# Designed miniproteins, single chains, continued (2): the designs that were tried, part 24

Each design is a single chain, and the fold is of that chain. pLDDT is the mean over its residues in the fold that is shown.

## One batch from the design tools (miniprotein)

Design m4859
Fold by ESMFold2-Fast:
Structure m4859 (fold): chain A 68 residues (1-68)
Amino acid sequence: SVGEKLEELKEEFSKDPRLKAELIGDDTLVISGDISPTTLTGYALRLIGDYPELEVSVSGNTITAKAK
């Protein structure tokens, strides 16, 4: 399910000490970090490529990935 994929992504991103990953409900993953916008955009592009069922957006230092 999408929720299982988001839980796995949360665990993966949480392994990076520069990042904070939080699951909101069963359909939204929020990733934030004190890293450059360029680096966050790179992570967002990877999510868009690998998870076409997610709507991915970037605002400042935050990535939001939501189930479509």
Scores: mean pLDDT 81

Design m4860
Fold by ESMFold2-Fast:
Order: structure tokens, then C-alpha cells, then sequence
Structure m4860 (fold): chain A 58 residues (1-58)
């Protein structure tokens, strides 16, 4: 699940999410990630999405 979600985020919105995170716009990045994942049938908690966004930066 985490690996699939991370690949979806990298493919669909990777650069935009990284830009938001670098700007400190955490809530906007979470909302964008949640929408992208939901379009692929993936439903995660806010904390799980934050953990994925941190993996995306590293």
C-alpha cells in the first residue's frame, strides 16, 4: 500500500508536491496528495499522507 501510494504521488504530482513542501505549505500538500490518492482508490489518514510526503522529499 505505501509503495503504491508513493509511486502514484511521484508520477501524478511529484514536482508540485515537492515545491509546496519546500515552501512550508504542508496543509496544501496534504490536500493535493489526498485528492490524487482518492482518484486512485487509495484512502489514507492525514498522518499517513504526511509520512508519505516526507518519503517523497528524502
Amino acid sequence: MKEEALEVLRREAGDELRQLLKQGKIEEAVEMAEKVLRSHGIRLSRQQIIDLLLELLW
Scores: mean pLDDT 80

Design m4861
Fold by ESMFold2-Fast:
Structure m4861 (fold): chain A 85 residues (1-85)
Amino acid sequence: MGIELSPELEKIVEEATKKALELLEEGKVNVEEAAELFYKEVEEAVKKKGLTDEENQKKLEQLKQALKDNVEAYKLYEKYREEVE
């Protein structure tokens, strides 16, 4: 399971993921801010490198949707989690 990325797009995603996770671990951003920074970096890098073909655009839309779904799930967990033990 996963999104099959071109080598160049995969490298961009990997770099953006590392940076977002580093900021999140340092407590400099929350999960929502980390996700927003991740997507902005991927989108800007893709645009800058001219990776605007239909296949890469489709993969970016899939990544954006997966990110939104994960962020919403995490927001629900953080906002409404109940600690019993």
Scores: mean pLDDT 67

Design m4862
Fold by ESMFold2-Fast:
Structure m4862 (fold): chain A 92 residues (1-92)
Amino acid sequence: DEISWEEILKIVKEELEKLLESYEEVIEQLDKLIEENRDTNPYTAVEARAVKKLLEAYKEGDEKKVEELVKILYEARRKKLPVEEIEKRLDE
């Protein structure tokens, strides 16, 4: 059975709700992951940056931005996009 886009979005939102319970600590951990991994593991750094943007958008109630960011992450994994392309899409 194939997971629908609606089910993926639901799962992501449920995980974001859990992260909101420890928002300040999660943001601090994501910032640390970005800093520690930017040169040695740039894919981990860009994924942490995307998760940070997702969590911030979700906290602000920006449903459109949450959907756009989830699509970027989904396509990045599905198509094995290079880090430079993922960074570009996140900065649009």
Scores: mean pLDDT 79

Design m4866
Fold by ESMFold2-Fast:
Structure m4866 (fold): chain A 67 residues (1-67)
Amino acid sequence: GQAMPVEKAKERAEELKEEIAKETGDEELAEKAREAFLLYLEAEVTGDEAKREEAERLGREVEEKLK
């Protein structure tokens, strides 16, 4: 089968965004987490290393702010 269906990935990304927004009250941080997750999955599907590095960078920024 295909890697996680795009629609399922979007649902998971929205869940992550909502959880972070609920915990932090920071919609901008929540949106960055959603974008990082979607970029990471897109990089896995396409093999685009530049997108993978961008997703890793955004993910680290989100993690640092959640400390």
Scores: mean pLDDT 76

Design m4867
Fold by ESMFold2-Fast:
Structure m4867 (fold): chain A 67 residues (1-67)
Amino acid sequence: GLEEEREKIGRELAEKLLELGASEELAEKVVKLFRGELSAEEQVALVASLSPEQKKLLEEAVEKLLS
């Protein structure tokens, strides 16, 4: 189902983030985002709080998942 697929993608992205040296806190927030556990305000706050380094880690993790 869609919920299972979203959880799988979120976990795989979180694992790639941790492999690339991201914090456990960022990985947990990504899992929550994909599980639909974040409000619209929390989603905006997450994106706004990302450092340039964290944005690069997210980009690299996504690219690795798509390869």
Scores: mean pLDDT 77

Design m4868
Fold by ESMFold2-Fast:
Structure m4868 (fold): chain A 115 residues (1-115)
Amino acid sequence: SEKLEEAEKLVREIGAELHRLLTQKLSDDEFLERVERIVELMEKAVEILKTLDPKDPRVRQLAAELLSLADSVITLLEKRKPTLTPEQQARADELIGRVKEIKEEVEKLLAEANS
């Protein structure tokens, strides 16, 4: 499926961007900008996954990988949050909220597959 291949490419890109984030010395603003890009890619991946068969093992594998990546993003944001300005902390909280919504949508997709 073309859409399945697109979702697989997005999940790989998310993983690569997250790896770069862990290896680069970034300013707080650069870090938040990079995380926002990762979150946007995650949101695109979820929208594609929602159009696919949730009983497909490849779809379930991508959903599981996306949940793991989402947990990593939340952990990185929470770890950096205490060192941020109040304005940057508000931006980090918004991003954490968006990632939590991504997790809820993916968990719902996986629950539908078990029905």
Scores: mean pLDDT 89

Design m4869
Fold by ESMFold2-Fast:
Structure m4869 (fold): chain A 60 residues (1-60)
Amino acid sequence: MEEELRREKERRREELEREIELGVRMVDLAVKLVAERKSPVVDEERIRRLEEELERLARE
């Protein structure tokens, strides 16, 4: 019984680790996007690239 619960906990941990990694990457891109939009010198090309990359990750 204990062994089965431990195995299920391990599987759940691995799934959460992947989700956390994706979430961290998305948050990092979102922070960069907000910072670029608030910059006194706005680079629209960089904004488009960040939005495109964020959209790709969101599709996962």
Scores: mean pLDDT 76

Design m4870
Fold by ESMFold2-Fast:
Structure m4870 (fold): chain A 74 residues (1-74)
Amino acid sequence: AELPVKATVKDADGKVLWSGEFNSDYIHDAIAETGLMTREQALKLIEEGRVSVNGVTIFDPNFRLKNGDVITIH
């Protein structure tokens, strides 16, 4: 995808935690860029199946984001 990617991060209750532009389209880097957690913590959450994009659980930390994607952290 073209950079920057514009996306939103929500919690399990649908609360917006962060919204803006990412300088990486890889999901693990994007979550780390929000400052909500470290890259290592983001990788662990993805491996645990605690991250979804547009309602689909993502297990690949190299999943490529696109503009308008909604990332949910469970």
Scores: mean pLDDT 81

Design m4871
Fold by ESMFold2-Fast:
Structure m4871 (fold): chain A 74 residues (1-74)
Amino acid sequence: EEEALRRAAEVALKNAQEAIKNGDYKTAGDYYEAASRAYELLGETDKARQLYNIAAELYEPVDPEKAKELREKA
């Protein structure tokens, strides 16, 4: 399960980078949020916090309420 969570997080981060290249910041935010949740479940708090902050920045222009929620998890 932990190995599967780590792989899922890595895939999400790769997809997030691709979304950013395409200018799809909402989709990138969704993937960073998924990755941060996976690292949170893995107990990697510092990594999860960093990724929650990145997701919040990506959400800020499209969903500032969600961005605020993600920053609270950081």
Scores: mean pLDDT 83

Design m4872
Fold by ESMFold2-Fast:
Structure m4872 (fold): chain A 64 residues (1-64)
Amino acid sequence: MSVEEAVRLAREALRLAQAGDLERAVALLREAGIDVAPELAGGATALQHLIETYGKEATAKVMK
């Protein structure tokens, strides 16, 4: 999986949640193998933190 792919999925989920389609956002991330339901329930702030965390982790892997 690529760095951009993980971040992009999180951003798409954020957009869906903001539009009121929380269930679709969760389903999308689950299909990608990402468990972010608690973050989505926490709202945009929690999702923003998730995006930052994924960015750091993916960057570290690329640097290897």
Scores: mean pLDDT 59

Design m4873
Fold by ESMFold2-Fast:
Structure m4873 (fold): chain A 68 residues (1-68)
Amino acid sequence: GFASALAQLASQLFSSSGTGTLTLSSGETITFDTSDPAKATGALLTAIGEQPDTITLTVNGDTTTFSS
């Protein structure tokens, strides 16, 4: 579920630095900076608001896919 995406994002924000990407099942891509937790959280909330079937989180080469 998307709660797991929030937990994974929080873990990545506190354990690594760089840029991350959220890819929606629609093909939409949202890029964020892991050094800005507010913007990263905003990007994920925007992605969830689009009501996608899946959200794929990529941070520092690590990819995780979450389903609604």
Scores: mean pLDDT 73

Design m4874
Fold by ESMFold2-Fast:
Structure m4874 (fold): chain A 51 residues (1-51)
Amino acid sequence: SSELEKTKEAMRKLADAVSEAFKEAGGNWEKAMEILDERREEIQKEVKKIL
């Protein structure tokens, strides 16, 4: 369904954001979470655009 395709794209977007945050944090969980929190609003808007 079209909903499944949108969900798939949104999940890929989130996975990329998480991967980038961990790469930037050098694998440090606390830093990765801080980076994700700083980018939360931007990530949310991009995901909303897909959904």
Scores: mean pLDDT 80

Design m4875
Fold by ESMFold2-Fast:
Structure m4875 (fold): chain A 89 residues (1-89)
Amino acid sequence: MEAELLTIAGKALLENGYYEAAVKAYEKALEIDPEYAEAWLNLGKAYEKLGDLEKAAEAYKKAIELSSPDSKIYKEAKKNLEKVEEKKK
């Protein structure tokens, strides 16, 4: 419940351009539930918006690790990781 609420708050912050505040919300969600793949995916998106491609890649790898290959989270995290790894070169 707490982790889900923090993730919802993080998404609202991210959508409104408050990227660093979104990161903090997702980090707090992951302190409560470190296996919450959706929070890892959205943390990666927030780090991409901040230009921290290394942290974005690490968050996407965690989202992939913690989600089912058939899930939307897995597919989106994998696609976003591939884009980030191309930009890091």
Scores: mean pLDDT 85

Design m4876
Fold by ESMFold2-Fast:
Structure m4876 (fold): chain A 65 residues (1-65)
Amino acid sequence: SRREAALAAGLRAAAYYAELARSEGLKVLAASAEVVDENTVKLTLTTDLGTYEALRPAARLIASL
């Protein structure tokens, strides 16, 4: 259940970022989540360069938490 909750949260966050980027004229081309171990989920977003720069501060925050 913890792992399932983490995956659901990760995918929901990816969808949320995609919608926010779209509303601001930015583009997310693909989003995926992968469980790498019992307590670790890898979230990958594929974006254009402009969207990457806009999201980079958020990525730093996520990586530090």
Scores: mean pLDDT 69

Design m4877
Fold by ESMFold2-Fast:
Structure m4877 (fold): chain A 67 residues (1-67)
Amino acid sequence: MEEIERYKKEAIEAAKNGDALSAIQSIAKLVQLKGVTDENLRLALKAAKAILDGDYETAIKYVEELA
């Protein structure tokens, strides 16, 4: 639980700072901790795509849904 909250915060902070690489790395760790399921991968891919598009608000919503 503590590690999930940590990586969730790291992903959100990286997204707010426009640090796409750190945000995507933290999202990948969230998927590993929550379990590699189709639903978690779908949320992670949507978050990563939003980050790459510069839509950090949408990315944060998907990170919160994943965590």
Scores: mean pLDDT 82

Design m4878
Fold by ESMFold2-Fast:
Structure m4878 (fold): chain A 57 residues (1-57)
Amino acid sequence: EPVDESALPEGFRYALKALEYENQGDYEKAEEYIEKMKEIDPELAESVRKIFESKRA
């Protein structure tokens, strides 16, 4: 795909990274990217965190 970062807002890029690490079982890195997302869009970060907590439980 020729369109990469310009197609996604910064918060979504962090969300994708968090999902990638969460799927790998690297919860520490996933949490790090959730915190980066929280600085930009705290509501999005909270939603993603709740999804991850539900998946981890």
Scores: mean pLDDT 73

Design m4879
Fold by ESMFold2-Fast:
Structure m4879 (fold): chain A 97 residues (1-97)
Amino acid sequence: MNELVNRYIALQLRLIGLEFELRLLKERGRKVGLSPEAEELLREAEELLERARELLREALRALDEGNYEEAERLLEEAEELLREAERLLREAEELLR
């Protein structure tokens, strides 16, 4: 059960890092100009990060309630969304030069 709490903390830190990366890429795109493709990738990444944030919020509630099975499921779903968001951010970064 300490493992689920540690996993929650790790995913929360990863979410914060990816949200900062998104902000930096948006700022960089503002200076160099965004292609429609890069703009769409950043938009999709933002939507995935927002959904991951909500899943992590639900996971924290499940952990607090002692519903560890539900917490594990929510953490797994959040991790998958964060992985996809990271992929999209990397593709957007390549398009930004």
Scores: mean pLDDT 87

Design m4880
Fold by ESMFold2-Fast:
Structure m4880 (fold): chain A 68 residues (1-68)
Amino acid sequence: GLDSSASVRERLLALAEVAEKAGELEAAEALRRLAGDPAAAEALIAQMERENLGEAKAQLAFAVEAVA
């Protein structure tokens, strides 16, 4: 539920911080945008619950890097 949403936000923010420190400012901003958008976060949580969590996390990182 809401706890899962908060957990996803925390992970997205952590990834954004890592990306920012690596100089990947565009990726960091995209991750922060996802973390700040509850609807997008909820959609990602729903997908993770439907699929393997490890795969979903890998796909999220890949999608952020692939999207312009």
Scores: mean pLDDT 63

Design m4881
Fold by ESMFold2-Fast:
Structure m4881 (fold): chain A 66 residues (1-66)
Amino acid sequence: DEELKKFIEKLDERIKELEKEIKKLEEELKKNPDDKELRLELQFKEGMKALLEGMKSWLEKILKKK
């Protein structure tokens, strides 16, 4: 259970890193709205964040189960 908590913390750190990257890409996309590569990278990073958030939620549910 303590190891599971540490893993959740590590996932949270990765999610925060992705949030920073997403924010940077959003700012760049505001400057270059027609940049297809930036748009695709933003979508990819958002998808990755969603997957990690899903994993974190699932692990938190397991931790609280019993």
Scores: mean pLDDT 82

Design m4882
Fold by ESMFold2-Fast:
Structure m4882 (fold): chain A 63 residues (1-63)
Amino acid sequence: DIGELIRKAIELAEKYNIPLEYVLQELLDATTDPELKKAIQEFLEKVKGKSIEEAKRILDEMF
């Protein structure tokens, strides 16, 4: 599930105090699946400059 994978990326960013945009960019760069790349890219664009709590809300709205 794409939503679950992105949720785990958010949890990782929060747990290790890493910028969410960095974790999402690394996930995007490591991904070869075109559907997953598109979903991560769309999510990354929506969460730019937003808090972790807003990112969680956006994830729930998208997936």
Scores: mean pLDDT 81

Design m4883
Fold by ESMFold2-Fast:
Structure m4883 (fold): chain A 94 residues (1-94)
Amino acid sequence: SALELALRELLAARGRLEAQYAAGALTPEQYVARLRDEALRLFRRYAPQLSPEEREELIEQVAGWLRSLMRSLGFPEERIEAEVEALRAELEAL
């Protein structure tokens, strides 16, 4: 399904960004920015092919990744929730 392809590409993007960060190629701020870029790219590609329920599932997966990543990088909780809310709103508007 289109959702399965989107989730597969999301997992691949996670792996690439994690490897780049571990290699010292990204700062924490750049890692967060690259995650947002990948999320928007995936949504622009797949959202037209997804049901409303599948879109929400993909949004939840992306939001969960962003929240988990930012916590692991030591960002303040207030900033994490603001960034997650902003990304969710942007994805829902696509």
Scores: mean pLDDT 88

Design m4884
Fold by ESMFold2-Fast:
Structure m4884 (fold): chain A 53 residues (1-53)
Amino acid sequence: TPEEVERARRELREAAQKYKEALASGDPEKFQTAMKELREAAERYLEARRRAA
């Protein structure tokens, strides 16, 4: 649904922000966590898009 796509898009933006912060921090643990969260958010966004199609 459009609402699911919008929610997933917001979560993806938040995960991308955390990923940029982790890159700037130089902390490997923060980077690993942020990368995992970004991948999960991207997968949810793609799934929401497929369901909306």
Scores: mean pLDDT 82

Design m4885
Fold by ESMFold2-Fast:
Formats: C-alpha cells, sequence, structure tokens
Structure m4885 (fold): chain A 105 residues (1-105)
C-alpha cells in the first residue's frame, strides 16, 4: 500500500528530522536531509503511487503555505518534493502554491 510505505518512511525519517530541528540545523542541512528521504521514497514507490501521493499532497501544501518554512515537518517536505518532481493532473494554482512552498524550504 502507498500509505504503508509512506508511514514507514515517516517513522524512519521524522525522528531524525526532529533531532536536526532540536539541534538548530541550518535550512540547507534540513533540505539535504529531506532530499535523502525523498530519494528513498522514489525507489520504494511505484510511478502510480507517486502520482497518487502528489495529488493527495496538494491539500497539505495549501495548509503549509499559511505556516511558513519553520513549521514544515519532514513528511510535508517529502509531499512538497513529490508534487514538484511529478506532474500531477491538478490545477495550475495548486502546483504553483506547491512550488512556492518548496522554494521556501
Amino acid sequence: SRQAKLDELDEKYTPQYEELLKRGAAPLELQQFAGVAFAEALVRLSPEELREEARAALAEARALAARGESAVPLAARLHLRLVEALNPDAPEEDRARAREIAEAL
């Protein structure tokens, strides 16, 4: 299941990401860590699962835009990376918002 794979990635990477935040890691270091987690997601998810995840992530991306970069958890960063990497069949305004959030990460 797509959700089961994402839950496994979240369980693996979220505690590490929270430790980086706790230690005051720089934005670049957080981005690099998110990139590692995203690379594992690309290997573990099928293209169809990635498309489904990208579509599902758009609503979360909208909510995150209101909170700014310092409030973005690792799971949300992965969702934003999936939206950016995939060309989901979604409204351009939603894709534009996801790109804006990803740029702020």
Scores: mean pLDDT 62

Design m4886
Fold by ESMFold2-Fast:
Structure m4886 (fold): chain A 79 residues (1-79)
Amino acid sequence: PRAVIRLEAETVSKLVAMMIVAIAIGYEYGASVSGKIEGKTAFLTLEHESWEKLRKAVEDIKEYADRLGVKAEVVEEEE
């Protein structure tokens, strides 16, 4: 299972902060995490053997993004 999250922030600093939090959340759930940053937009790829754990990681990332004022949107999901 794989999910790609698009992150958009008002500033690069806010985007980087969100990326650090997202990586931490992903690793806490045991997911592999990779990312690409382009200006104020980032694409974060999470992979896990368990859909249940992947979904929980994605939900936590979205909740944290909302708290930081960062737009987080799932753009790809693959079972």
Scores: mean pLDDT 81

Design m4887
Fold by ESMFold2-Fast:
Structure m4887 (fold): chain A 94 residues (1-94)
Amino acid sequence: DLQVVEELANFPVGSSLEDVLAHLESLGAQVVNRNGIYEVTYQGKSFLIVPDPDDARGYANGGKAVIYLNPEKPLTAEDKHILVHEFTHVLFGS
C-alpha cells in the first residue's frame, strides 16, 4: 500500500533522527534501541536504522532494509527519498 509508505515518510525536511523515530512510533511502529542501533517493526515488518556520521543511505538486503542516518544533521529532501525507497522494500518484500 503506497499510502502507508507515504505516511511513514511524512515528516518535514529538517527533521532530526529523533523526530523520525518519534514519527514512526506515532504511526504504531515499535522502536527498540539495541546498542545504539534502532530496530523498527511496523505491521509485522522489521528494518534497522543505524546512526552514522556520513550522509543518509539505505540498503535492502535479502528482505531486510538497513537505513543509515546522521543523528547530527537535519534530514534533506534526498534523505526522505531514500527512506521512501527503503520503506517500499520493507513493506512489499523487494
Scores: mean pLDDT 75

Design m4888
Fold by ESMFold2-Fast:
Structure m4888 (fold): chain A 114 residues (1-114)
Amino acid sequence: MEAALDAALQRAREEVERIFKEMGKEIKAYGEFYGYRASDAPGDPSNIARVRFSPELEAALRARDPNLEGPAVVYDAQGRLIERRLIKSADDYLDVLGRAAERVLAGQPVAVAF
């Protein structure tokens, strides 16, 4: 009886791990849009997560001085490409984030990828 229960629990764990592994592949594809460098888009921008910044988060983003370089991409609430910019300095990064935050405060939720 104990061995049959252990075998059933093991199969249940393997199935949960399989589901999380498949979900992890999807999350990884979308997680790159919120990283320090934009990678190749997964084709349809409408499939990316949309963000809405609080006034506190906007202030924190505007105050940031990041040491990073790379492409930045901004999508609207419908997943349509608004802006694509090459980041060369912290000022470029802050400008993209500031404009995205202003759009969110104006009631236009956007997603930003680096």
Scores: mean pLDDT 48

Design m4889
Fold by ESMFold2-Fast:
Structure m4889 (fold): chain A 84 residues (1-84)
Amino acid sequence: SEEEKKRLLEKARELRRKALVAEASAEASEMSALIAERVEKEKGADKEETEKLIEKHRENARKAREEAERLRKEAEELEKKAKE
C-alpha cells in the first residue's frame, strides 16, 4: 500500500540521517588522531601515551564508519521494499 511505502521511506530516511551522523563522528575521530600526532611532533609529548590516544581515535573512527555502512545498507533494503 501507499501508506506502507511512505513508512518504509520515512524509516530509510531516518537510518540515512543516522548514517550521516556516524560518518561525521568518524571524520571527527580521524581529525583527533591527526591532531594528536601533530601535537606529539611539535611539543615532544610522551610518545607511548600519544600512540595510545591515536589508536583509540582510529578505533573509534573505524567503528563509526562500520556503523554508517550498516545503517546505509539497512536504508537501501527498506528503499527496495518500498518499490514492491
Scores: mean pLDDT 87

Design m4890
Fold by ESMFold2-Fast:
Structure m4890 (fold): chain A 61 residues (1-61)
Amino acid sequence: MKVDVKELAKKANVSENIVKEILDWYEKTGKFPTESEIIEKYGLFASKYINAVKALKEALK
């Protein structure tokens, strides 16, 4: 995907590392993680990753 990580991090109000992790997940699997997959992997921090996925989907449709 051709995305500006800094721009997306600002939109999602999360760190660049969170956006990079979601992009890496997409590159490895060909799809964005589901909410359930994010909750299982990140637990208490899941909401930040879910917000990053929403911002990425909105930017990319």
Scores: mean pLDDT 77

Design m4891
Fold by ESMFold2-Fast:
Structure m4891 (fold): chain A 66 residues (1-66)
Amino acid sequence: AAEVAGEKERFDIAKENYDGAKRLYENKDKADPETKALFEKGYENVKKIYDEEKARYDALVAAAQA
């Protein structure tokens, strides 16, 4: 229970960061080329963290239900 709760907090933070980076990424074509590259790199990095935290949270939830 405690591990699931802790990972949910990490997942929620990762999702908030991912949503922010995704919004910047979706607006990248409105920015200059240097800023566009930063938005693309930021989105890629944050998506990786989000995917890892989501997978870990999903696995812990599944284990708790078994």
Scores: mean pLDDT 79

Design m4893
Fold by ESMFold2-Fast:
Structure m4893 (fold): chain A 61 residues (1-61)
Amino acid sequence: APSKREIELEARGALLIMRAYLAGDHELAEEIARVLDSDAPLEEKERRLEELERRLREFEE
């Protein structure tokens, strides 16, 4: 069974993808989906999502 941390990461990623689509940044949405689908360690996925969330905030500004 997935850990609580893994479930939270998937949920956060899904919400971030939706936010990117609503903002019109479809390339960022695809990049977020790729991170979630990767075989990277959980810590690396969390770090990458933080970076992509920062990029989305800059796009929304």
Scores: mean pLDDT 81

Design m4894
Fold by ESMFold2-Fast:
Structure m4894 (fold): chain A 86 residues (1-86)
Amino acid sequence: GSGEEVAEAAVRAMEEVFRRDPAATVGEALAAAAEAMARAGATDAQIGRALLAALERLGLRLDDPVTPELLERLKEALAEAIREAV
């Protein structure tokens, strides 16, 4: 799929994680995003690059808790990173 289709799938997956578990970590959100990206046709290398870029841009760790404000920033950073990687 296009980078936009991959980005939409990843963002939707993260939103579903937080809808089901508001206490979810950054790592849990990104794991769901990675699975959605793969289903949308992204390669393992593209997924790894996009996830790493998003974490580095926001200075986040996988065990960090997510607030609603951080979720919005993570969605934007990951979508941008996906467009650059895919």
Scores: mean pLDDT 85

